# Designs tried in a protein design run: designed miniproteins, single chains, continued (5). Part 7

Each design is a single chain, and the fold is of that chain. pLDDT is the mean over its residues in the fold that is shown.

## One batch from the design tools (miniprotein)

Design m16211
Fold by ESMFold2-Fast:
Structure m16211 (fold): chain A 96 residues (1-96)
Amino acid sequence: SIEKKIEELFKEAKKKLEEKLAKAPEELRKEIKPKIEEEFKIIEKVIKKLKEKGYKDEDILAVAKGLLGYAEEAEPNLSEEVKKELEEIVEEELAE
């Protein structure tokens, strides 16, 4: 069930972002789109690593919402431990 929820969050995030980009000048859209696609790929890797480390479905979902920019639906408070783990995972993925 969590896999479906995460896929739906990614789909909605991509749709909302495409709608926002459609209102932007074409030159800006061409510059930003590749960077956003790269960020989504990193987020997918982070979520996979959190699952492998045995984090709870609720924590993984909260992280996914936060990283994808669902500020209004995201948990307002991620623990310092979760933040530190995210920094370590992102550093490892960027180094690979």
Scores: mean pLDDT 68

Design m16212
Fold by ESMFold2-Fast:
Structure m16212 (fold): chain A 97 residues (1-97)
Amino acid sequence: MEYILRATVTFPPMSREELEKLAEELITEARILADNVGVEILEIKVQPAIKVGEKYQMVMEFRFRGPEAKLRLLARALEAHAKALGAEVSFEFERAA
């Protein structure tokens, strides 16, 4: 089945260049984790970072093919990795088809 995972990532106070580098690192990790758990990434859309107070917020939208249980495992792994980098993340799940 296909699912959309929308990740809203809130970065700690940092420069735009630093957050863009961390965003690329998160995307790279998402690809590695998806491969490891056996889900296929069909599309990645990254919105430009916006400033919310003293922090930057970025929305990353992933379209996956695979079973929902594996997508949930991937989301938990991504949340743990983002937190390890000092970022906060919230996820929204939507069935795409």
Scores: mean pLDDT 81

Design m16213
Fold by ESMFold2-Fast:
Order: C-alpha cells, then sequence, then structure tokens
Structure m16213 (fold): chain A 79 residues (1-79)
C-alpha cells in the first residue's frame, strides 16, 4: 500500500538504532492489537505509543503521521 511505502522511506532514513526501536514498537503495537481482538481503544493507544516514540526520536510531524498510518493499516490487516 502507499502508506507502507511512505513508512518504508521514513524508516530507510533512520539510524539503525532508531529503526530497530521503531520496528520493535510497531511489532509490540501489532501484538497488543491482535491480543485485544481489534479493540479500537487498544488500536488507538498503540498508534499513540508509536507516534510518541517517533516524536522522541526527532522525526518530523509528517514522518510521524506516515508511520502512524502504516501502523494502523498493518494492525487492521492483521485482525
Amino acid sequence: SSALQAAKEVMDKQSEENKKKLEEAIKKAMADAIRAGGDEATIEASVRDVRDLAKSLGLSEEEVEKLAAATRAAMEAAI
């Protein structure tokens, strides 16, 4: 999807350390959403956690939203 492609471009610009942190956060978000059976409150909390981490790592607002959109799309596809 276009959201996944945009997120890949954001990730490819990151340091290996930051990329690993973001990948682990997204993996955790996916696992939490699956365990909750697609509960919207859990999906929203997981997306918020990914946004907060991306902001803490110095990503721009546009890059944060691209990762958030891709994370949500991946969670919806996994449920």
Scores: mean pLDDT 80

Design m16214
Fold by ESMFold2-Fast:
Formats: structure tokens, sequence, C-alpha cells
Structure m16214 (fold): chain A 95 residues (1-95)
């Protein structure tokens, strides 16, 4: 499905960008990617678009808060890319 393909593309794009991150930053990013994947999986299992959007908006808020506090330009770039892709997933679910 389009949402599954978009989620897989998101996960792979993030993995490619993680090479410059510290192990601690990589663990943080992996946990956030997993939460996004769980929200999408929940939608695919239940059809509950509103609950999936709410879960993605919670992840988006955390990503934006992390970006605002971050000083590492490599991690800022990864967080910004994740924000853009999560916003695309939310828009896809709203359409």
Amino acid sequence: SEIEEAMEAFARAVEARMQGLSPAQQRQVTALVQRVGEAVAYYLETGDREAAIKRLEEVLAELKARLAAETDPTYQAVLAAMIKEVEKLIELLRS
C-alpha cells in the first residue's frame, strides 16, 4: 500500500542519515522511527485514521522539541528530515 511504501522509504532514508550520529543519538532516532512505525501499523490494523494521526502528531511535537534544543548540526539535519517525512505521513493520512 502507499502508506506502507511511504513508511518503508522514511525508515530507509533515516537509516542512511544516521551514519554520522553518536550511538546515543542513533538509539534516540531508532526509538522515534519505531514509534512512527507503530502508529502506521495501528492504522493498517484498525483503520483508525484519527488515532494514528494523533500518535504521529505526538512524535512530531517531540521531534520539533529535540530540534529546538539540539546544537549538533548533523543531528539537526536528521531531525529536520524526520520532521518533514512525518508531516508527509500525517498529510497522506488526512487525504
Scores: mean pLDDT 87

Design m16215
Fold by ESMFold2-Fast:
Structure m16215 (fold): chain A 71 residues (1-71)
Amino acid sequence: MRVEVFFEDGTDVDKVVAELKEKTKDIPGVNVSKGSTDNSVVIRGPDQENLDKALEEAKKLPGFKGYLYGD
């Protein structure tokens, strides 16, 4: 499962990826990487519960704009 998280234009996505990796390190099977756009990141997880835990951490970051779930 995956969710793509979108941030405001001008967000440093490399910093977002690094911060989310730290904040999600204790969530089993979660991976964070750059998304399909210059202002998005992709979070992958083994199930909805762990994916949603990681998404809640992303929602707390500055510039959070929205998200889209994917398969």
Scores: mean pLDDT 82

Design m16216
Fold by ESMFold2-Fast:
Order: structure tokens, then C-alpha cells, then sequence
Structure m16216 (fold): chain A 73 residues (1-73)
């Protein structure tokens, strides 16, 4: 559970930094909003298994939108 909590904290920091640096990039901002929603679901999870499943969905969303992230870097 500590590992998931640390991952969530780091993801929140990374998302906030990207939101601030790229606030005029509407496509990236939309993806970041979807990532925040998944992070909220990870934090709301009642079991470790549920949190892990939502974390996998979060990582999958990042992979699916990799080109958007690469374009912003």
C-alpha cells in the first residue's frame, strides 16, 4: 500500500507540473484531467487489489497517449 501511495503522490506532482507548464495545450490538458480522475479512483479504492487494478488503468492511459506526452517534451 505504501508503494501505491508513493506512486499516487509522485503522479500528482508530475501532473501538476505538466498542467502548469503546458496550460495552453488543450489536448494534453484533457489527458491530464483523465489521469487525475484515475488517480482519484486509485485513492478511493477500498482494497489493494482494486487500487492495483486502477493503477494499471492509469499506466495504460499514459501508454495510449504516449505520443501526446512526447510531443509536449
Amino acid sequence: SAGIAEGVAQAKKDIAELEEKHKDDEELQKVLEELRALIDKVEAAKTEAEAEAKMKELLALIEENKAIFEKSL
Scores: mean pLDDT 77

Design m16217
Fold by ESMFold2-Fast:
Structure m16217 (fold): chain A 66 residues (1-66)
Amino acid sequence: MKKYLVYAGGDGGGVVTDEEGAKAAVYAGLNAHKLSLEELEKLGREAGVSTAGAVESGSNYTEIDI
């Protein structure tokens, strides 16, 4: 089963999630200037990640072999 590790590039840490969750987290980070804090927190909860950290250091994800 394919999984994705979502992380903020400079801040370390991450959450293992599916591709849909990883894309939502990265989208929130890249588009934070267009979203309210409440919207960012909602997307972070849905994706299982902190979108605030992703905005500050850049977010990314990578496929892991499981």
Scores: mean pLDDT 52

Design m16218
Fold by ESMFold2-Fast:
Structure m16218 (fold): chain A 74 residues (1-74)
Amino acid sequence: MLSPRELILQNIDSLIDWVKTKGKKYNVDKEYTEKIIKELQKIRDELRDNPDADVEELMSRVQELVREFNEKIK
């Protein structure tokens, strides 16, 4: 069974795929899409590698990145 952290890591992977898919569908700037993916990947790596990482703060950051991306596809 996946730990809560492993579930969050899978959720971030799903969000990266969602950003890639929606970026192509809505013709979002490639540099911007890559920037969002890179930031999500940094958060994923932090959650994976740092046992002292604040999950709530990092998930808040993920939600901010998703909000910024949604503004570009609206």
Scores: mean pLDDT 81

Design m16219
Fold by ESMFold2-Fast:
Structure m16219 (fold): chain A 52 residues (1-52)
Amino acid sequence: SFSGREVAEAIANNDKSPELLALGRETVVALLKAAGFSEADAEALVDRFFAQ
């Protein structure tokens, strides 16, 4: 299980663990928003992270 902070750290480090990827885009966006990111910033980070 990931907190919003842990998800933000994993994205910043480009840590593409299968567990993190299995959460899916919607869950990762929600966790980033819980960590203080705006919806636009969370969506942009998720788009970049999952598109690579």
Scores: mean pLDDT 79

Design m16220
Fold by ESMFold2-Fast:
Order: C-alpha cells, then sequence, then structure tokens
Structure m16220 (fold): chain A 71 residues (1-71)
C-alpha cells in the first residue's frame, strides 16, 4: 500500500512540475482546473500517508495563487 501511494505521489509531482514549467502556455482556466484536481489528489494521498504529498499540495496551492493573480 505505502509503496503504491508514494508512486502515485511521484506521478503527481511530475504532473505539477510540468504545469509549473508550462503555466504561461496553458489556458488559465485549464491550468486552474488541473491544479485543483492535483491538490485534491495530493491531499487524499497525504491522508493515506504519502510522505511527499503535503509538499506537492503546498506547491499546487502556490501555483494556483500565481494563476489567480494573473487573471
Amino acid sequence: MKELVEEDARALEEALRWLEENKENIDPVTAYSALGILLAAANFLASLGAERAPEIAKRAEELIKEIKEKE
């Protein structure tokens, strides 16, 4: 179980990194929606004990804030 949730957390981290790198090239609405899903998934994985998930959630929140400010 733990190994699977850590693997899922790594996948979320990779997706988040891609969104961070491409935030200016993606529709703000699409980016915001994708980040919302990532944040929810990261919080769920954190509740399952994924060690990396809280950091991923924090980074997703920061990127959401940046996108909202760009509106």
Scores: mean pLDDT 78

Design m16221
Fold by ESMFold2-Fast:
Structure m16221 (fold): chain A 81 residues (1-81)
Amino acid sequence: LKEELEKTKKELEEAEKRLKEAEAELAEAKAEYERTKSREAVLKLVGATLNLIGAEIEIELLKKRIERLEKELKELEEKKK
């Protein structure tokens, strides 16, 4: 349980790094769209937005998993007291 919690926390750190990269890509795509107003820029903006949403969902799922594991660990610790 504790090992699984540590592994999931590491996965969250990696997912947070991917989120920051997706945020940077979205910012770049928004800047290109504002500059060019082209259809290609719109497609890049949509792609970057979808990548950001995907990263946010992954982080939310990992945070929920960590919360569940932490609750289980606390319950086990309380029973051993």
Scores: mean pLDDT 80

Design m16222
Fold by ESMFold2-Fast:
Structure m16222 (fold): chain A 77 residues (1-77)
Amino acid sequence: LKEEILKAAKELVEKLRALLKEDPEKGHKLAAGMAKIGAEYLGDTENVEKAAETPESALKYAEEVILKVAEAYAEEL
């Protein structure tokens, strides 16, 4: 279960990275949205506005947040 959740999270990050390369505008919007939702779930919203500023920073924070959420979820199982 834990390994499957972490694998799914990593695959989601790779799909997000691929989307950003194929459609930078859509990828940026999705990365920023996912970063915001995940940061709110973790209670860690301090840097979300700055992270959403560029496609690269939004992707980096979305990646960090997706992995942290997956880890927290795996701990509850």
Scores: mean pLDDT 75

Design m16223
Fold by ESMFold2-Fast:
Structure m16223 (fold): chain A 57 residues (1-57)
Amino acid sequence: KSKLQQQLEATQRLLDARRELLDEARRRGAPSSYIQKLENNIRLLEEEVRLLEQQLA
């Protein structure tokens, strides 16, 4: 596998983990500041995945 494919896989796993943390935080009624921080991190990871997929296409 190329370095880009490995980076894409790692970023996708991190994105999935952050989404699960966000779901848990929402279920537990975590502070809005923490939820917003997770949402921001997820958005950045989604953009990184999109850019990596474009580089591989």
Scores: mean pLDDT 84

Design m16224
Fold by ESMFold2-Fast:
Structure m16224 (fold): chain A 102 residues (1-102)
Amino acid sequence: NWQEVLKDLLRTIVDGLLKAGIISEEEAKKIMELLENGDLKGAITEFLIAQGLDESTAQEIADLLVNADEERQGQIWRELVNGLVDGVPQEELLARIKAINK
């Protein structure tokens, strides 16, 4: 199940970012509680807000990722992680993700 893969990837990334001091303990706890409650969309939204995206853009990206088919979920996740690492502006990141979703 690709959603379980996404949950495991997000847990790993959040733990790594917390240990690196990039996100706060409060941000990490909030994301992990959402994941434990099965709210993958909420967890991704809060993760993106912690990365500096505005709430509306974070919600739209999370929605696009969670509602994509399994093949596109992997592609969107890769684009998202690469864009965040490369410091791509949120508007360009959203446009790239929307292009993957048809």
Scores: mean pLDDT 81

Design m16225
Fold by ESMFold2-Fast:
Structure m16225 (fold): chain A 58 residues (1-58)
Amino acid sequence: KKEEIIKEAEEIRKKLRDAYDTLLAQGVDLGISREEALARIDESVKRYVENKLKELEK
C-alpha cells in the first residue's frame, strides 16, 4: 500500500525534524543551516520510501 509507506515516511521525517529542533532548543550548534539539516532528513526519508516502494512495486 503506497499511501501507508508514504505516511510512515512522513512520520519518520517529523521525528527527525523534531529531534533537530530539540537540539537547537537545547543550544546545540550543529554547524549547518536548518535548510541543510532538513535536506539531509528528506534524503533519508526518500531512501526509505524508495526501498519500500521497490519491494511493493515489482
Scores: mean pLDDT 76

Design m16226
Fold by ESMFold2-Fast:
Structure m16226 (fold): chain A 71 residues (1-71)
Amino acid sequence: SEIDALRRKVDELADELTRLDTLDAGVGLVSASVFLYVADKYESRGDLDAAKAELRKALEVLEEALRRVRR
């Protein structure tokens, strides 16, 4: 499913940022955790479209954090 694919990508990026262990990586991980919390709330109530939107926000935040670390 699209949710499973998004969660897998989030997990992959979060693992990479955790391994890098920089301040920018940490800020990205904390910011993404807020969107993941909201996504879990939407998924638990059956609002899968809203859950997907929040997972995409988490993914965008993690991708931005990775770009900052790689600069």
Scores: mean pLDDT 87

Design m16227
Fold by ESMFold2-Fast:
Structure m16227 (fold): chain A 85 residues (1-85)
Amino acid sequence: MEEQKAEAEFAHRAIELLTREGKSLDEAIDEVLAWGKKNGHEEVARRVVEIIRLQEEIEKYLSDDTPENRAKARELAEKLRELVK
C-alpha cells in the first residue's frame, strides 16, 4: 500500500529531522506539509504532523523526568504507535 509506506517513511523522516538533523519541530512540520502537498500526499503529511505533535508532547514530559511524566509519555507513545500502525 503506497499510502501506508509513504506515511511510515514520512514519520521516520520527520522524527530523524527532529532528533538527528537538529531541526526544530516547526521546521520539520513545514517540510513534511510542503512535501506532501507537492507530491500529492497531503493526507499522509497531515497524519505525520499529528505524529510529530505527539512526539513533541512525549519529549516535553520526558524533559521533566518524573515517574508520573514517564507514565504520561508512555500513554502518548502508545497513541503514536496506533497512528503509525
Scores: mean pLDDT 68

Design m16228
Fold by ESMFold2-Fast:
Structure m16228 (fold): chain A 66 residues (1-66)
Amino acid sequence: SEEELKEILDKIDKAFVRYYLENDKEKLEAVLKEAGIPEEDIARILAALDAGRFREAAAIVEEALK
């Protein structure tokens, strides 16, 4: 559903910001797993964020969520 997808994306955006502020990988991984993102894509997202490539990380999320 549109409402569900928007809620998931908003939650992930906030988790990315929190990750940059707190450097808490466990919290970010928990949010991504709850959203249904597979572990392989979570690893790619973390690598992109650690490299400062926010747009790439966001694109991986969009692909993983369909």
Scores: mean pLDDT 82

Design m16229
Fold by ESMFold2-Fast:
Structure m16229 (fold): chain A 77 residues (1-77)
Amino acid sequence: SLAEEAREKAERGLELARKGLASEDGEEQVRLGEEALRLGQEAAALGEEAGDLEAQLLGGVAALAGAVALTLGKKEL
């Protein structure tokens, strides 16, 4: 279902964002941050379409965390 897809993308995005924020490698932070941002945005959109507020919020958190990792990684490069 759309809700299941949204939750899976949100969980994956959060995992990648966590890894990106913990990374000491700027290139890895950018790569993981970009992927987390993408997955988080997709999860938020699918969560909204499915009416799953939890998936939408988790997707938003993943996107924000991904954006932070991406920004920090670019500063390191």
Scores: mean pLDDT 87

Design m16230
Fold by ESMFold2-Fast:
Formats: structure tokens, C-alpha cells, sequence
Structure m16230 (fold): chain A 66 residues (1-66)
């Protein structure tokens, strides 16, 4: 994900860019599949689950471009 998109996402979620970057890193390296990510999201506080859901959607759109 580009820094521009990362900043937009952070503003929408009301979090710092550094936090958004960490979540993206988890999605890309630690949680390889959507199913694994959803299972982990169920264990998180509601606001974190919302953040992860939005990041999945953004990652899908960015990958679709290339």
C-alpha cells in the first residue's frame, strides 16, 4: 500500500499512520489468508475489527490495480 493511501486510511479510522502501517504488515506477512485474518479479528476489540476490515478492502483494491 502506498503512503498516500495509508494516510487516508489512518484519517478515516482516526488512528496514527504508524498503527495503520503495523496492521498492514500483519495482513501482508503474518495473516496470509482472509480466513485467518477474520478469525483473529473476532478476538480483537470492535474498533480493531473495523480497522482490519477496512484494510482488507483497501488491500484488495490496490492489488486489483496491479
Amino acid sequence: MKEEKLRELAEILGIEVSVAREIIRIIGKELRSREELLKEAEKLPADNADRITLLILESKEEKAKK
Scores: mean pLDDT 58

Design m16231
Fold by ESMFold2-Fast:
Structure m16231 (fold): chain A 76 residues (1-76)
Amino acid sequence: GARVSEEEKKEKLKEELEELIKNTPKEMQELAKELMKLPFEKQLEILDEAFRWAVENGASLEEFIEKLKELIEKVK
């Protein structure tokens, strides 16, 4: 099997999140806009942390949205 680099993992997470946003409620789209107001490095850190937390905890979309809100507020 091919070893996936950290850069490739980040790109894949971003692509998966973009597909998710395309098919998700307006509330998720508003969170994406708030996230995009932050520096790119902070966006990646927040998305990576929220996504890893969601996968590890088997979180619902609603729980993922709440975690994103929490992380965004923490950096404001």
Scores: mean pLDDT 71

Design m16232
Fold by ESMFold2-Fast:
Structure m16232 (fold): chain A 85 residues (1-85)
Amino acid sequence: KVEQARKLVEFAAQRILELIEKGVELTPEQVRAQVRSILETIKKIVDDKEEVLEIADYLRELFSKLPPELQAAVDEVIEEFKKEL
């Protein structure tokens, strides 16, 4: 379950990064929506709260090279999600 969730976030993050590298302009709102969707999916796959938190932090690390505005959007959604667990 944890390994499957990690692979899911790697795939999702890679797809978003590829769009940005190809010059697709993603808004902070679009990034927030995508990150939120990924986190909700992880929560359904992984039963342990601490493992969900660890995978959420891994997703943050995968997005560490995004422009600052988009990184802020990712951080905001992850912190909001953590408070809801």
Scores: mean pLDDT 80

Design m16233
Fold by ESMFold2-Fast:
Order: C-alpha cells, then sequence, then structure tokens
Structure m16233 (fold): chain A 73 residues (1-73)
C-alpha cells in the first residue's frame, strides 16, 4: 500500500463519489446516455411524480414504478 497525504486521498475519494452520483443524477451527460423514455422517468422521479405517472411514461407495471420510487427516495 502507498500512503498518500490525507488531503489528497480525500480529494480523490470525493472526485470518485461525484462521478458516481453524477452518473445517476443531475448530469446531462448521464441523462443523454438514457433513452428518451428513461430520461423522462428520471425527470419525473426528481420532480416527485407519482408511481402512476412513472408507470405511464416508462411503460412499466405499477409495481415496478413503485419500487423505483421507493429506491430513489
Amino acid sequence: EVPLPEEEVRKKMLEKLKEEIEKFLKDEAALAQLSERERRVVELLKAGASAEELARVGKMPLSAARSALEAYK
């Protein structure tokens, strides 16, 4: 193992966490990687939409839409 200064290690960890979060949320590049339908579902999740709306837009069963809402919250 190579010991690094704590500040540099912390910065690298924060960069990795930011990349991971941005892939799943608030990143236009990550949203562009999704299909248009999936983009709309993610936008609805961010807006606090109902499971009914997610099921309609995502063309998924209501049970799947509810699971996605609970997992995202």
Scores: mean pLDDT 61

Design m16234
Fold by ESMFold2-Fast:
Structure m16234 (fold): chain A 84 residues (1-84)
Amino acid sequence: EVIEKLSPEAQKVLEFLAKSEKPVTFDELIENVPGLDGSTLLRALKELLDAGLIKVTADENDNILFELVSDEVKEKILEYIKKK
């Protein structure tokens, strides 16, 4: 599974995104995901983007938002978290 090949940091970010009901900002990820500094979070986000698990969007005020690529991916991640 792609998720099992992710770094622990990328897995933490993915779990937070799967539990979020809306797209989240970089600052929200820093504040809510324990053990990440900005450099580590950027690396984790790049890993998730390269894996095709997340997408980047922008709101009406040009704030950069991160979310899972689809609801199907979100459901698979939530099932993976429950099996941990």
Scores: mean pLDDT 79

Design m16235
Fold by ESMFold2-Fast:
Structure m16235 (fold): chain A 86 residues (1-86)
Amino acid sequence: SMEEIKELLEEIQKIATEMGKILAEILENGSEEQKEKALELAKEAEKILQDLVEKYRAGELTLEDLQEALKQLKEIKEKLEEILKS
């Protein structure tokens, strides 16, 4: 359980870092439409991460919360990659 939580947190941190790099590239070299779409996805990712932090502070963070967050962040990353290709 503790080891699984640690591994999921490391995966979340890795994906957040990768998303940040994609976002930075879009914001530097993208069109206005690409930038607007990327910033909306960044807001969605930020809300997911903020919810995890709030649950952690409340002592209510579950393994399921981390798994759901990781899944959602992976989907957002894929959408950011599609924007970069467009």
Scores: mean pLDDT 88

Design m16236
Fold by ESMFold2-Fast:
Structure m16236 (fold): chain A 72 residues (1-72)
Amino acid sequence: MLKEMKEITEAMGKVYKEGQRELIKLGATVEDLNELSERMSKILREAHQTLDKEAGVAKARAAIEELKAKLE
């Protein structure tokens, strides 16, 4: 369990960091970055409960793409 939770946290952390950089490059505001942070926190909690790393990563990427589309 602890190992799986760490792997989920690390994988989602990487997606979050990359998404944050892409959003900043597109001119994201503090409000946009706060929304990303809130969405990622919710997805991370759900992924820890289900231990489904692939679903967590997929939801995280979808949230980032949705926010990127809003800025484009």
Scores: mean pLDDT 82

Design m16237
Fold by ESMFold2-Fast:
Structure m16237 (fold): chain A 64 residues (1-64)
Amino acid sequence: MDEAYQLVQQGLDAFRRGDFDTAKENFLKAVELLKQAGKERLAEILLKSLDTFLRAMVPDFHLL
């Protein structure tokens, strides 16, 4: 269950460095992993929360 957390952490680290493409890839992989694990509700919450949170810092950043 740490794989999704590690992907989110890697995505946040990439985002902080300005590697937005790498950040998106890691965040989307984390969401897909949760969906594959049957955690659809958590995947939706994670995707929406990340999109909203990161847009607050960089308005042009979007996962959707």
Scores: mean pLDDT 79

Design m16238
Fold by ESMFold2-Fast:
Structure m16238 (fold): chain A 100 residues (1-100)
Amino acid sequence: SENDKLSIELLKDALEEVERAINLLKENPDASEEEKEEILKLLKEKFEQLRQLAEKKNLKKVAAVFDEAIAILEKGIEQKKPLEALKKVKALLEKAIEEL
């Protein structure tokens, strides 16, 4: 269906952004805590935008996945474990795509 196609597209776009963030952290292991935090904050803002779009399109399952992803990113910022948080979000998004 059109909703299933859009759901998969939004989740795949989010997954690509997470993979890009993981690569940035791996390529810059000496980055400051502030720089690592900014990567997660920017990703969180993007996910908040995707969540609003999913809600507007009545894609409730996708919106719920983004709510979980945002919570994981917030916890990663607070605990100063950005790479661990990104890996958890990646796994969440991959599972969500597989279950659609």
Scores: mean pLDDT 88

Design m16239
Fold by ESMFold2-Fast:
Structure m16239 (fold): chain A 78 residues (1-78)
Amino acid sequence: AEANIALAREALREAGMSEEKVEAVEKVLRELAATEDEAERERLLEANRALLEEADAAVQALSPEQVKAAMERAKAKV
């Protein structure tokens, strides 16, 4: 979970998202990782859908070189 959160954080930074939005996405990912209740997980995803869609679009727009750079930085944090 922490490794995936670190990768997401570095990928969003590489994509140029603001630190405030990066922290918001990290918080949502931590809550999802801690959630064992399927209904609560679905609620969290729906409540944060716009933020998560923006984050996903930003990551999907990264070049292979940017993805590699984010992965290398994330490895240092796990």
Scores: mean pLDDT 79

Design m16240
Fold by ESMFold2-Fast:
Structure m16240 (fold): chain A 88 residues (1-88)
Amino acid sequence: MEELEREVDEALDALNAKIATLPLEKQIDYSVNLLALVVAYIIARKKNDEEGLRIVAETARKMVENADDVEKVREITLEGLRRINALE
């Protein structure tokens, strides 16, 4: 669990760093998506949900890879959140 939490923290930090390099208009859009992932991360940690933590990390990494495409980032975020919700 602790190692997995570290992996999520690293993925979210990378996402935050990537967002900071984007134009201001994209930073606003992506901040909402990032907040949704952070909330999912907090919930997964409280539940000791290892699969949920893996999905958060995967979603954050995919958002970094597709950061130039607002529509794709939105799709990736929604799919990640749906996957986490389906685990319950």
Scores: mean pLDDT 79

Design m16241
Fold by ESMFold2-Fast:
Structure m16241 (fold): chain A 70 residues (1-70)
Amino acid sequence: MKITDEQIEEIAKRIPSLSKKQVEEIIKEALKISDLLLKLTPEQIKEIAKKMGVSESTVLKVLVLALLLS
């Protein structure tokens, strides 16, 4: 999946608790686990949340917005 800087900026704008760099790192960590964000399991989402120091709901919001913008 190719995610542009403009898409990352739009995701960060919709989740004001996250910086652009945090959005970028969440997507990067998700793609290390699965090339297809739609196929991530609840356990994998929990792992990303723990690794990034954010809530599972925050990870889900980033991934849903990334899918909608792709």
Scores: mean pLDDT 77

Design m16242
Fold by ESMFold2-Fast:
Structure m16242 (fold): chain A 99 residues (1-99)
Amino acid sequence: MLTPQELLDIVKNGSFEEVKKAIDEVLEAMKENPELFDYYLNLLESIIDRVIKNFSKEEAKEFLDYVIKKLEELRKTHPERQEELDAFIAYVKEKKEKL
């Protein structure tokens, strides 16, 4: 698994596909380490903010749609985290609308 610093470096210098792979790794880590769920949500927020800053508005919108889809899938498999995931999905949707 990538470190938080390696994930941020990929977002700054990596391709769109590398960033999507990094998100998949973070989401998998959230499934395997439920005690670190809040930590990984904060990491996802940091990655989202850097994508919005570093990619075009069109690429950022596509990326945010990908994240929303993955979070909605996670929501279905982790009903105990639905309120937190719904709040985060709403946050991501608002960020997309502001682009």
Scores: mean pLDDT 77

Design m16243
Fold by ESMFold2-Fast:
Structure m16243 (fold): chain A 64 residues (1-64)
Amino acid sequence: SEELLDSLVAAVRNALIDKGYSQEEADAIAEAVRAELKRNPPASDEELPQWVAEVFRRVLAERR
């Protein structure tokens, strides 16, 4: 659901800020994760948390 997606993206953003990323960097990474999920959505909401974690890992690797 959109609500679950928004919550998970917000969690990613907050986790990055807690790890010392700037708000601008955290926002950029969180939006990149959201954009990737819009391009390649999971088959169900049940898979969404695992899929968000996988996309987040990929986005972080690509930014290095």
Scores: mean pLDDT 75

Design m16244
Fold by ESMFold2-Fast:
Structure m16244 (fold): chain A 67 residues (1-67)
Amino acid sequence: MDEEIEKKAEELAKYASEKLGMDYDKAFERAKLELTRLVEEGKSLEEAYEELKKRIDTAAKLEKEIE
């Protein structure tokens, strides 16, 4: 479970770094924490991953709308 969370956190951190210019190490720590929290709240790892990815997409959209 933890290794799968780390793998998904790495994917989210890379995605956030590329889309938002976020520092990779900070994005990884945040993604791992949020994925763990969502799974503990009863979501599957895939559901948690998709939710956090949507949050990154939403943040990227808001940045473009402010421009």
Scores: mean pLDDT 78

Design m16245
Fold by ESMFold2-Fast:
Structure m16245 (fold): chain A 92 residues (1-92)
Amino acid sequence: EDEALIREYAELLARAAEAHDLAAFREQLAAARAELARNRLSREEVEALLASIRANLERFREALDRAGVPPLGEEGRALAEELEALLLEARA
């Protein structure tokens, strides 16, 4: 059950990254934080989810580079900080 939810979430983030849809990416990240708190995932499940999120962040950066889009400003930096905070929180 939770594995399917984690996979679906990762796929949604990947699609948002490929579309360069920053708003959709932000919404999915906020939803992920809420789901982590709500679903009370095991440590192994949390680590798997975070690995997927990290991979999706790298894909997002690569997609921006390929499109020739300039680096995201404050909004993009805030998004990266939120993701990094989520990674640190789960590793604690």
Scores: mean pLDDT 57

Design m16246
Fold by ESMFold2-Fast:
Structure m16246 (fold): chain A 95 residues (1-95)
Amino acid sequence: DKLEEVAKLLEEALRALEEGDVEKAVELARQALKVAQSIDPKDPVAPWAVFATQEALEAVEAAKEGKMSKEEAARTIRGAIEMVRLAKEERERAA
């Protein structure tokens, strides 16, 4: 499931950010966005997954540049993870 893969990559990005490895957090968030972009465009959750991962990537890049605190970037990633998990749960209920 690509939504689960996206959520796991975002969780790894959050962990890397919390450990102070901002470079790794950016790489993992970028990988999450690529996976989200590979979701079938006919899937109604695809735009939400792309939006959530794009927000997370922008937040960790802003933290790397010193334009956002690590705490604020972490909150943005946690929000993105929650959106992806809720989208997955909604699909599982509808199926």
Scores: mean pLDDT 84

